# Designs tried in a protein design run: designed miniproteins, single chains, continued (3). Part 113

Each design is a single chain, and the fold is of that chain. pLDDT is the mean over its residues in the fold that is shown.

## One batch from the design tools (miniprotein)

Design m11915
Fold by ESMFold2-Fast:
Structure m11915 (fold): chain A 64 residues (1-64)
Amino acid sequence: SDSDFHDILSRAVRLAVEGLRAGLSEEEILERVRKFLDSQGLSDEQKEYVLHVVRFTLRRLRAR
């Protein structure tokens, strides 16, 4: 369970980084991540946690 969640989190972050490198906006990246998470059977709290991590990661990468 925890291992599966960690794998999903890692995949969501990779998806976000790929979107950033492809020139997508933060909103477009977050939409793509939400669609991915909706297929993963996560709770709303788990989805929000992953989205917070993604937002934080994008902010750090944009800061160089």
Scores: mean pLDDT 84

Design m11916
Fold by ESMFold2-Fast:
Structure m11916 (fold): chain A 93 residues (1-93)
Amino acid sequence: MVDEMVKKILELSTIEKADELIDFLNYEVSKKMKELAREDEDKAFEALDKINKAVIEAGNKITKENVSKGAAVEISAVGATADALIEIRRKER
């Protein structure tokens, strides 16, 4: 699952597919990361590291052609990461 998400992020790391990547990050990645964070915190942290590395690579490729679109990809990735971290924090009591 995590490797499939990373692969899709890299496949969508073109200017033509940037909107599809943003939607994938905002909805699919955010949802799956929240679910993983609730079930297995250690796997969630490992997945976040892999996803963040893929997003940095994707963002760098898109930013070379369109800075605003690259920024939108990074903002979407930060949102997905924050959602997962909030779920992890809710378990700490």
Scores: mean pLDDT 78

Design m11917
Fold by ESMFold2-Fast:
Structure m11917 (fold): chain A 93 residues (1-93)
Amino acid sequence: SKEREIARMMAAATVRLAGAWFDLEVAKKKGLLTPEQEAQLQQLIKQMESLMKQMQSAIKAGDYGTFYTLYQQLLEVDAQIQKILGIKASPVP
């Protein structure tokens, strides 16, 4: 069902956001980031949080077209975070 598909995508987005925050904190503690990279990562993570709120609003409105577009944007932001951190994206369960 579309409801189950959307729930799985929201769960995946939640895991990606949590992982981004965790990876940022680890990289900060290890001194791996320039001040510019740290600021850029914080901005990208805030963009992921904003996209997740918009995705929740789209679900509530029954606007699945907007939901799928926002989810793709979230994946693109996550890919930028992964590139800055120099890590390979983990497979989505």
Scores: mean pLDDT 85

Design m11918
Fold by ESMFold2-Fast:
Structure m11918 (fold): chain A 85 residues (1-85)
Amino acid sequence: PDYEKAAKLLEEASKIEVESPFGKSIREYARLAAKYARERNVEQALSYIDRGLSIYRGFRRFLLPEDRKKVEEIVKLLEEAKKLL
């Protein structure tokens, strides 16, 4: 596992500015996942990544068009971080 790289990717995701409420929720889960990845708490880090991905899968239709690419970048960073944990 690469906890430092996973945490860095999740921190990058948490800094992407989004306007949609669902986008903001996904970003907040990225921030929490980054915290737990740094603590090497893989169970909590994966839990928050999966929560963010679940919101994206369920509610991507309700994202503002302007946010869609930004939220997709957050999701890509979440998926890459998950591979490192």
Scores: mean pLDDT 86

Design m11919
Fold by ESMFold2-Fast:
Structure m11919 (fold): chain A 70 residues (1-70)
Amino acid sequence: MKEKLKRIAEAQLGRLAEALGLPFVDTSGMTLEELLEKARELKAKAPASKQAFVDRVIAGLEELYEEYKK
C-alpha cells in the first residue's frame, strides 16, 4: 500500500516539474514527506499563472502523506 501511495506522489511531482518546465527530478529514494517538501519548494519558484495548479498538487500530496504515515 505505501509503495502505491509513493508512486502516485512521484507521478504528481513529475507532472508538476514538467508543467513548470523544470529538468527531471530523481524521486527514487525520496520519502513521501520529502516529495511533499519538494513540491512546496517548487511553489516558491512557480510563476503566478501556475500557483493554483501547484496548490492543487500540494493538497493532493498532503492527503497522500496523511494516509501514508498511518
Scores: mean pLDDT 75

Design m11920
Fold by ESMFold2-Fast:
Structure m11920 (fold): chain A 85 residues (1-85)
Amino acid sequence: MSVEEHIETLLRLIDQIEYLYKQGQYGGARLLLDELGDMLLEMKRTLSPEDVERILEAVEEKARELTNPLARERILSVVDRVRRS
């Protein structure tokens, strides 16, 4: 997959996470957050550092634009954890 295809997939997942938080479906949102973290960690292991940085920046930018504050905070926390791993 191209970096652009990875970003598109992750941004769709982020929209689903925000939707679940807005609906009060916290269990479902948590499962998708865990999947987001796993996907980002796998990308960090398999892709170049430059491609990983592009992906993490795209995810952070999308998260900052979210209207749901809990979804925003939780997604940014996942990205921070991935950066530190």
Scores: mean pLDDT 88

Design m11921
Fold by ESMFold2-Fast:
Structure m11921 (fold): chain A 55 residues (1-55)
Amino acid sequence: MTREEIIEELIALREKAMGRPATPSERRWIEREVSRLSREEAEAVLEKARRQVAE
């Protein structure tokens, strides 16, 4: 999974959890957060987010 795919998936999960579209500021913040992580760390964050939305 690419970094860009991880970012888009995280944004989609957050939008689903909130029941509304992410704002441009929220989207930029997620992109910056993920850009500072390694690919493995970013994938771990995505897996955790998926589990939290499923709960």
Scores: mean pLDDT 78

Design m11922
Fold by ESMFold2-Fast:
Structure m11922 (fold): chain A 98 residues (1-98)
Amino acid sequence: MKVYELSEEALEILKEAGITERELTLSELRSALVLLFQKKGFIREKEESKPSLESYIVDTKKLGEYLGIELEEEEMTLPEALEAVIKQLKEKGLIKEL
């Protein structure tokens, strides 16, 4: 299983999602990001009658501004946004894969 170490900056961001631990599994990191996106209002349902993770669209511009990262200007589904955010956090050194 992949484990990620959070930088002090990433830990500050994820504390808003209730995260206090510096090391998270990929599953825990994804869950924390989903909670953060919901708390900040970055997620909207596209299809309410058929709820799935792909039915949730992330506001990539607001998310990118909030995290200080560059995201694709197109609409991202929740799974796509989670993968993109984790990749960008790794590239910026905000999280480290252990």
Scores: mean pLDDT 74

Design m11923
Fold by ESMFold2-Fast:
Structure m11923 (fold): chain A 85 residues (1-85)
Amino acid sequence: SLEEAQKAADAFNDALLEMSRKAYEAGGGSGTVGGGAQLASDAMNGKPPSEEALRAVRAGGPETQRAFEDAANKAKEASDALKKA
């Protein structure tokens, strides 16, 4: 239904925003400098992440990497739900 499609779209957008926030935090809050926002944008568009964005996530350490992976997994699940709607 349209309602289910909208709910899936909202969940996907929320997951992408969370992933972007985690990537931004990993980059020290510098936005595209440090690559956090770019990593989220590239993932959203199906593009491979930039080297700078991946370096920013890795520099945050294992906890930051895990938080980003969890957010990315939520975005993937939401994307799959949206495709089924």
Scores: mean pLDDT 62

Design m11924
Fold by ESMFold2-Fast:
Structure m11924 (fold): chain A 86 residues (1-86)
Amino acid sequence: SAERKYSRDLSSLSDEEKLELLGRLLRDKGFPEEVIERLLELVRKYLEGKMTAEEVVEEVEKIFRELLERGELPPEVQRRIAEAEA
């Protein structure tokens, strides 16, 4: 069995749980499952140091634009964006 003694690392057990929580939050907002998977992959790459926060934001904006063009962007997300711009 893998060593489960992490006396110096009180918080690092959370990446898997963070991704699961993000998936649930995105589902609660009404995102399609394929989009949830795509967004989680971006977050995973960020956590692995393969993408900067700026690059993740740019890719998320592209996904949101694609969803808007398909008519699949949840209305609640559209409202929150409008509220943030107000």
Scores: mean pLDDT 69

Design m11925
Fold by ESMFold2-Fast:
Structure m11925 (fold): chain A 98 residues (1-98)
Amino acid sequence: DEVAKFHALTPEEWEALEARARAILAELESKSDPDAQKQAEIGRLVLEILRLMYEKGLSEEELKEVEERFQKAAEYVAQGKFEEAKKILEEIIEWLKE
């Protein structure tokens, strides 16, 4: 599981990964193409979820729940349904914070 592999990262490795991903997102956000900007927004929500998962230390059952919701959001992104994907990702963030 990609999510389970993420928990194996050290704090320094996580920060390096986040920095690289944020650089890519900044390039997408600089584009005037609305789809590129929406993709960047989705990417930022994904990074926030991964950061919260790393900080919170999820159980295997909680990891599976996030993975299933994440897969559904990815399916919406593939269909160009960025608002539906965003809603799912925001719901994951709310759940992880509370």
Scores: mean pLDDT 73

Design m11926
Fold by ESMFold2-Fast:
Parts: structure tokens; sequence; C-alpha cells
Structure m11926 (fold): chain A 68 residues (1-68)
């Protein structure tokens, strides 16, 4: 996995954790994460495969975080 994807995923995790800590809803967390991924992909001109990989890993993390 490329370093840019790892760095984006770490930031996604931080965004999700901070919003959960503040009592944000599932919808708010998902929307914020998706917005971040879209902006990151735009700035760094990520390929379709890289965007899909990042989205899959982000959704997996959010699902695990919100099961608690």
Amino acid sequence: MQKLLDEALEEVKKIAEELKKKGASRQEIVNAVHKYIAEYAKKHKLSHQEILELGVKANEYISELLKK
C-alpha cells in the first residue's frame, strides 16, 4: 500500500475518533470521513483503485469503532 494511502487512513481514523468522542452521530462521522477522502483524492490526484482501497479501509474502521 502506498504511503499516501496510509497517511490518509491515519487521518481518517483520527477524524472518526474525535467525532465519536464529541458524541457525533454515525451519519456525521461517515459524512465527515467521506468528505475528507474526496478532498484528499482531489488534491493528490488519487487513482480509482487508490480511492476504493482507502474507502474500504475507512468504512471497516468506522464500523469497528461504532460497534462499541
Scores: mean pLDDT 79

Design m11927
Fold by ESMFold2-Fast:
Structure m11927 (fold): chain A 73 residues (1-73)
Amino acid sequence: SAAEAAARRAAEALAEARRLYEETKQLGDQVGSTARAAAHGIREELERAEADPAAAERYLQGARKMLEIAKSV
């Protein structure tokens, strides 16, 4: 179903957000707080998608936008 697909995408995006967060930590003093804040925002949106499958697609779109912002820093 669309909700199940969205939940799986949310889990995949959460894994990507965790990877991005680890990358920002590993860069040390060269990484600003913006990337870390974006990673936290992605995690929160993904948790909402998993908790509310009916709204999963909307929360996933938010997570995708935050990921795009994180990659822009």
Scores: mean pLDDT 62

Design m11928
Fold by ESMFold2-Fast:
Order: sequence, then C-alpha cells, then structure tokens
Structure m11928 (fold): chain A 76 residues (1-76)
Amino acid sequence: VEDLINEAREKARQVVKEASKIPDKEKALRTAMNEIQKIAEELRKKLLEAGVSKEEATKIVNDLMLEAIRELRKLL
C-alpha cells in the first residue's frame, strides 16, 4: 500500500516539474491538473484492488491531490 502511494506521489511530482516548463501558466495548471487527476484515479483503483476501504482510499487520494495542487500553485 505504501509503495503504491509513493509511486503515485513520484508521478505527481514529475507532472508538476514538466508543467513548470510550460510558459503559459494557465495552460500549465490545466495540463498538470488533468494528469494529476489520472494519477489519482489509477491510485484509487490500485488501493481498492489491494483491499483498502473506499473511505480510506478516498482520503489517501484526496491528500495526494491536495499536496500536488499546493506544489503546483507555488510554482505559479
């Protein structure tokens, strides 16, 4: 479970790094948000498959998204 969360966090960090290279900040935000959403959906699926409850999986995914959004906003 922890490995799944760490993998998703690393993917989100890479998305934020790539988005920071886009000159249009609004386009960067939209592109990064779309990719982060996909990472969150994949993580949720893997957590449920690993036997994590729906409530706990939702909490983990929300925490990951909030962390990524905070980092992304800091770059804007």
Scores: mean pLDDT 82

Design m11929
Fold by ESMFold2-Fast:
Structure m11929 (fold): chain A 99 residues (1-99)
Amino acid sequence: MSVITEEDLEFLSEVRLPDLPGLPSFDELLAMSEDEARRLVAEIIARSGLERVIEIKLTLDLPPEELEQIGEEARKRLLEERPEITEVRIIYDWEKVLS
């Protein structure tokens, strides 16, 4: 549940819009009626106090320390520019290293 501007996408390598913490997956949400899904989302938002969560995947071929610094800077900028964002999750491209 987030609106990403073209400027945000241009700044970041990849952006994934995650579900709110405790929110069902899209497949589960689609299996529910519209009324039930709407009610559940409203309840989760009210209960958690969370409005917006953004997930950023960094795919840059940089050393882990530099990649972590870029991720933290991106998180800080997003939180400063978008006060409606309550959580920013940074995912590093560790799949190539751990495979």
Scores: mean pLDDT 54

Design m11930
Fold by ESMFold2-Fast:
Structure m11930 (fold): chain A 70 residues (1-70)
Amino acid sequence: AIDSITQGAPGLVRVSGSGFTSASDIQILLNGQPARIVRLSNDSVAAVVPAGASGQLVVNVNGDSASFQL
């Protein structure tokens, strides 16, 4: 499950939730383009986006989805 999406630092997005390490499909997309996942734990995922980037961030975890506007 996805609980929240936050921007923790310029160029870094954090996703909080549960079950991430057991998920068969995890995708983070900025304006339809893959963001690089740099950390993965059962309750959080961190991804790098270009500093100052704007647009729609979409997180998909095993069929669950959430969005965040940068």
Scores: mean pLDDT 74

Design m11931
Fold by ESMFold2-Fast:
Structure m11931 (fold): chain A 71 residues (1-71)
Amino acid sequence: TPERLRELARELQKYIDKVVEDDSLTEEQKIDLVVEKTRELSERLGLPPEVTEELIETAVRVTKDKIDQKK
């Protein structure tokens, strides 16, 4: 449901913020962690692969944007 997707988005946003703030991680490691977390959350909700890939693409973009904003 859209409500569950919004809750997933909130959890993912918090995870991205935490990962971006972790200066011990490289940009590549940050992206890999976000991709893995997005897949885990999508599988938990039983989302189809097409939706999962779209969420991964969005999460990666948001992560890169936040990293660029921090420099």
Scores: mean pLDDT 82

Design m11932
Fold by ESMFold2-Fast:
Structure m11932 (fold): chain A 91 residues (1-91)
Amino acid sequence: MEIKEELKEFLDRVYQAALARLEERLASNPPEKQPVLQQAIEDVRRAYEEALEAIENNDKEKLKVATSFLLGRAEEVTDEEVKRIFELIEK
């Protein structure tokens, strides 16, 4: 139980960071860039929703894919950090 809550908290932080960055870019970019940024926001939102569903359904493969996508969008991560997160998913 505790591990699933820690994973959800981590995913929420990564998701919020990715959204904040994309929303900042959306506010500062000209109208022709808006559709691409809106799609990026939707992609991040979908990945977060898929990650949460994967946790509920014990779908480790889907959770790994969604988590990798979110990590790639929110911040630059090290191989060690990625390994640690996936070790939590496997548990």
Scores: mean pLDDT 74

Design m11933
Fold by ESMFold2-Fast:
Structure m11933 (fold): chain A 91 residues (1-91)
Amino acid sequence: MELSPQLEGRELVILGTTEPIDAANAEAIAEGLRGIAEVAGRVVVILSGAISPEARALLERLAAENPNVTVIEVPDEAAARELAAKLRAEA
């Protein structure tokens, strides 16, 4: 059985950002995540920046529409790195 050199066949994709997320940033992130969710087995998004209520609502809808996508808010970059390491170890 041959592994595809594409994103298809990736069991876990972890994405993170420390930048503040507003409605416009969340829309761009949601578009990108939808594309990745179609080819990845599981996608975890770790957010350690400030998130607007509108951005949070948009990302919650994306996670509801895509069962393989999980969005997790953490207090800072150190917590984001620890969570990413834990998820990779359990993959």
Scores: mean pLDDT 72

Design m11934
Fold by ESMFold2-Fast:
Structure m11934 (fold): chain A 57 residues (1-57)
Amino acid sequence: MIKIKPNGMLGEELLKHYPDAKEFKIYKDGKLLATLTPEQAKNIYFTEDMTVEVILK
């Protein structure tokens, strides 16, 4: 399981580090906010209060 805190990063930059990711789960305050595809995540700015779980394959 890969959980990261992007701390002010665009999703397109995150995708460069995880090119084989099939979805991203976005958490805030321990609560799931959204499950995004790579295409949906590309244009999202991840703030300091968000945690992202990267799902591979």
Scores: mean pLDDT 80

Design m11935
Fold by ESMFold2-Fast:
Structure m11935 (fold): chain A 70 residues (1-70)
Amino acid sequence: MKLTLEEVAEKVREIFESMPLVTDKEEAIEQLKKFIDFLEELRSKATPEAQAFLDELIDKVKEEIEKIKK
């Protein structure tokens, strides 16, 4: 059984809402890296449609990390 787009979106929303706001750059980067790890785990269990959604989200999170590093 694979996670549908709806199930993946719900899990992503729950995790995102639970993430604390951090002020330190290093802590923010580590938090976003953990979020990517979570998204990669969901991707391994997801349907192809949900995987496409997760791939786009992972790319956006990676872009955000690069913006914080600068």
Scores: mean pLDDT 80

Design m11936
Fold by ESMFold2-Fast:
Structure m11936 (fold): chain A 119 residues (1-119)
Amino acid sequence: MFPEEELAASGALMLAAGAIEAAIRRPGATVRVEVSSDDVGVAGDAARRAAERAEDVRETSGKNKMVGEARQDAEGRVRARAEAWTEGKKFVAEAEGPAEDAEAIMDEIAAGLAAQVAA
């Protein structure tokens, strides 16, 4: 496993967590947070800041890209997606569940990303 792949997956997971939290506070809205940078460590730091605020952060150049997206429907179900691009590779994990089980949604996304990075 390359450290860059681990950092990109970790950043995407943090963004998905922030997006889920924001979507739970804004039912019916799609929340998307995205960061990119040529340096995966810089992108990871930006992802942490964006997740804390549920804000979209852009760096000046972006060969590494991390995305978290979530939406809560009118029935209280959250659909979430995490995407990471680094070293010419793309990792994508999605999960769906009730808003009260947000941790289970995050665990599914984390497992999906970890499986792809390990492969």
Scores: mean pLDDT 76

Design m11937
Fold by ESMFold2-Fast:
Structure m11937 (fold): chain A 73 residues (1-73)
Amino acid sequence: ELTEEEKKRRARVAAQSFGPERAQALIEGLKAGLSDEEIAERLGVSRATVQRWVDGLIAGSGAESREELAELL
């Protein structure tokens, strides 16, 4: 079972793969409870692109949900 600390570390490492600007926008949007569509509008990308990035962060962190990912970040 992954510890919360290890999940937080993995989430940060995965976010870094998107670059600092995208990572910051994703982290802020997720913590604020924004939808993929709202984050996409802020970043100038498609909703599907944001969904793929969020799914990648969930998979990379070991989180089971978007809500858990937001708590880890």
Scores: mean pLDDT 79

Design m11938
Fold by ESMFold2-Fast:
Structure m11938 (fold): chain A 83 residues (1-83)
Amino acid sequence: SEEIDEEYQFLLEQVDRWYKKNGDEKEYLYRKLVILTYALAKKRGLEPEEILQRLDEIRERYKNGMTKEELEAEVARLQAELE
């Protein structure tokens, strides 16, 4: 959906602006991961409950100490799948 592409691209631009002001790279990567996971799940036609479950799983992984390298790898993978 073009609407989904416009929505997540807008959200990524907002996160880029936040990062330029704040400079927290790990939080930046986490925010990108959340946006990309949401966008991909929505494009694949997942039900709202399944999307929320996937977002909650990412939040718990992040709280439990995901590394910067793990965040970078997941972001790159999801970006490739959205192209």
Scores: mean pLDDT 85

Design m11939
Fold by ESMFold2-Fast:
Structure m11939 (fold): chain A 92 residues (1-92)
Amino acid sequence: MEKKEAELEVPGGGSATITLEVEPGDYLVKAKVEGNAEVDITVTSSDGTTATARVKPGEEAELRLKAGDTIRVAVTNLGDEPAKVKVTVEKL
């Protein structure tokens, strides 16, 4: 199973984005928040699919989407403190 992992450090009130090259298919994106901040996570595919979730400190979101050739993960930190977000992208 193809699995890609990334860590995003997001400053308080800021945002971070990562773009991953993938093969066409169905994907599961997991995002786990480490730290004391609540975050919004938006996952966008080149296939035009968009999925979003709000994640509280210490929680994990699971997002399912179809991808063409890229998956972009954008994280916005809604708190005043820095957050670390661990992102896992798995092909289904």
Scores: mean pLDDT 80

Design m11940
Fold by ESMFold2-Fast:
Structure m11940 (fold): chain A 77 residues (1-77)
Amino acid sequence: HMSPEELLDQLIEAVRAGAPLDTVVEMLEKLAEQVAGEDPRLAETIRRMIDAVRERKLTRGQVLAGVEALRERYKAR
């Protein structure tokens, strides 16, 4: 199993590389599942980010900043 930290690093690389939004959403959903038991509030934050990405309310730069913020939050737990 890929750890949440490894998933976050891969997600940041994918966003920077211009991966399709569907790929970004799939990775965010997997991350939310993995952290839900440990940090339900983080999982909820990730699910809200998924909704915003699906609704195209965020630029790619905003998605990148959001994922980087998720990584820092996860490391600080």
Scores: mean pLDDT 82

Design m11941
Fold by ESMFold2-Fast:
Structure m11941 (fold): chain A 91 residues (1-91)
Amino acid sequence: ELERLRAEALELVERLEELVREIIRLAEELGLLSPEEAEEALRLLEERAAAARARVEAAATVEEARAFLERLRAAVEQAERELARLRAELA
């Protein structure tokens, strides 16, 4: 169970990183972020994604892994909604 939850959480970290990277790129294209702000946001994203992966791998209990998985699912849903809004602005 713990190993399965860690695997799911790592997959969600990867999905979240991809979604947020796309959000940053679209926000720059729309003029909501300057090129400098976008570059800084991408650096922070890489650092946070690495920290999130380390946290998943450090999860010692099913309860800890499950709580983190729930937070990641919520974050993915939020990122998907934001990405959809930004894409609608371009269309």
Scores: mean pLDDT 84

Design m11942
Fold by ESMFold2-Fast:
Structure m11942 (fold): chain A 91 residues (1-91)
Amino acid sequence: SKAVEEVRRRFAGVPDPELVADILELVELAVELKDEETVEAIVRAPDPGGALEEAEAIARERAAKGDPRAAEILERIEAIKAALAARARAL
């Protein structure tokens, strides 16, 4: 999608290709769920960390309102965080 291409372009210089790939999958999931707020937040984020923080904040707010899309977004974010923690421990 256009949003996925924009995120790929903006994060092309990030020295963590696995994290960039995870963020691209997250924005693709948000597009599939028609979650425009999460898509825009990721596209506008200055870096992948900022993208995760804003996506999580939006998903938590939506989960509080009973939005079922929030559960899928949160599950993906937790998987990304777990992968980051695992790589940090492999030092």
Scores: mean pLDDT 85

Design m11943
Fold by ESMFold2-Fast:
Structure m11943 (fold): chain A 70 residues (1-70)
Amino acid sequence: SMKREALKEAFEKIEEALNLIRTQDISDPEVQNKIIELFEEAKEAYLRAGDADRAELMEKQKETYLKVAS
């Protein structure tokens, strides 16, 4: 189903972002930009799945990370 595929995509994007945070230098602007992109993609996937609460959580994660990285 479309909802199931969207939830899978959101989870994969979150796992990729967490892997970058664990394995890469988060002070690198290219790494920061990729992590922000992945949280944005996870947010869009949650919105397609109809999960507005989790989409909002992804936006807050992106905002918090962006604030720390800036």
Scores: mean pLDDT 81

Design m11944
Fold by ESMFold2-Fast:
Structure m11944 (fold): chain A 74 residues (1-74)
Amino acid sequence: SMKEKIENLKKEFDERIERLRQLAAELGIDISSTIEQLKNEYEQAVKDEDIKRLENLILTADMLIRRLEAQLAA
């Protein structure tokens, strides 16, 4: 159902945000504005029940995670 999809996406999004915070702390950088933007867009997408936008926000977070992990590995 739509509700179950939104619940699963919320869990995935929260896991990505936690990973971003962890990576930022390890790198000693401040990404608070980026996290705030992602959270605000996520809250709007939930209100609009926009599954595609929720999925795209998770993909955006994944791209940021990959970028930060690459910086940490350098």
Scores: mean pLDDT 88

Design m11945
Fold by ESMFold2-Fast:
Structure m11945 (fold): chain A 59 residues (1-59)
Amino acid sequence: MKKTYAFAVLREVDGRTEVVHIGMVEAESKEEAEKLVRDRLEAEGIDLTGATIHVVEVP
């Protein structure tokens, strides 16, 4: 059964952590949510170099 996950894409710039992108995705696990987010953002031409994707289940 699919769950809703909130995600944040973080990047370190000049020693600071910045939120580059945020949103929500539906997936069966946190690991799947991270893969779906990465695939979608890369397909949209968003550069993920040096970025970290965090996902958390929404209640």
Scores: mean pLDDT 78

Design m11946
Fold by ESMFold2-Fast:
Structure m11946 (fold): chain A 89 residues (1-89)
Amino acid sequence: SMARERAEQLRRRIEELLREIRKLIEELKKKDPKTGEEFELELEILEGLYLIVLGVEKVTGEPLVETLERLLRKLEELKREIEEKLKKL
């Protein structure tokens, strides 16, 4: 199924992006702890949403491609915001 292959690609990209964002937050926390903690909370919410999506996919057996694509976009936006904050320090 093309949808299953697409969902597997999206999950790999999301998981890589979650790791990269976590590293950026740790760097931000060293220079601006308060802002870093705020972004860490936002990341925790997005990680929680990802786990819910994975649970729904497991229960239904259906790949939630559109939901995963929306989540990926939110994570890409979060990464950009953190990178912009780091550049201004």
Scores: mean pLDDT 90

Design m11947
Fold by ESMFold2-Fast:
Structure m11947 (fold): chain A 67 residues (1-67)
Amino acid sequence: SAADEAAAYAGKAGRAAAEGDGEKASEYNLMAGQFGDERYGRLGAEAALEGDGEKAGRYAVGASAGA
């Protein structure tokens, strides 16, 4: 389901952010947004590219909650 896909990508985004991989965290945040909340996915991707992994992880959860 879209909710399952959004949750899976949000989890990947959070792990990438925790590992300091802003590019992967950004990509996975956008994927979570495609299946859930696109606005939170974009905000998470932006935070990841700015080096704010904690904020990127929080927005990934927000993106999945919109599914």
Scores: mean pLDDT 85

Design m11948
Fold by ESMFold2-Fast:
Structure m11948 (fold): chain A 67 residues (1-67)
Amino acid sequence: MVDQIRRLAATLLSEGKHMLAMAAVEAADLVRQGRYQDAIDLAREVGKLAGRPEEAQQIVDLVRQAA
C-alpha cells in the first residue's frame, strides 16, 4: 500500500500536480508510522487547497486500503 501511494505521488508529480504529489509522499510516510487518520486529513486538506478533490480522494482510498 505505501508503495502504491508513492507510485501515485510520482504520477501526480509528472502531471505537474506538485502540492498533491507532496501530500501523497507525506501520506505514505504517515501510513508507515500507523497514522492513517492524519494521512487522510492531510490529503483532504491539500485537495481542498489545490482545488483537486478527485486526486485527493485517490490518496485517501489508498490510505484506507492500508489501514
Scores: mean pLDDT 85

Design m11949
Fold by ESMFold2-Fast:
Structure m11949 (fold): chain A 62 residues (1-62)
Amino acid sequence: REEVLAEFRQRLDELAKEYNKKIEEASKLPPEERNKVLQKISDEFFEEQQRLAAERARRLAA
């Protein structure tokens, strides 16, 4: 159980690092494109967080 929690904490940290990297890359875009790309990045990040949370819950229930 503790090992599962530690594993998903690491996976979430890695996801957050990828998210921050994408945000930094998007900040180099012109303002017109930046807002569109930032919205897409945020939506994708939220979806991935939800997927990880569901997977973690399933493994903890087993």
Scores: mean pLDDT 80

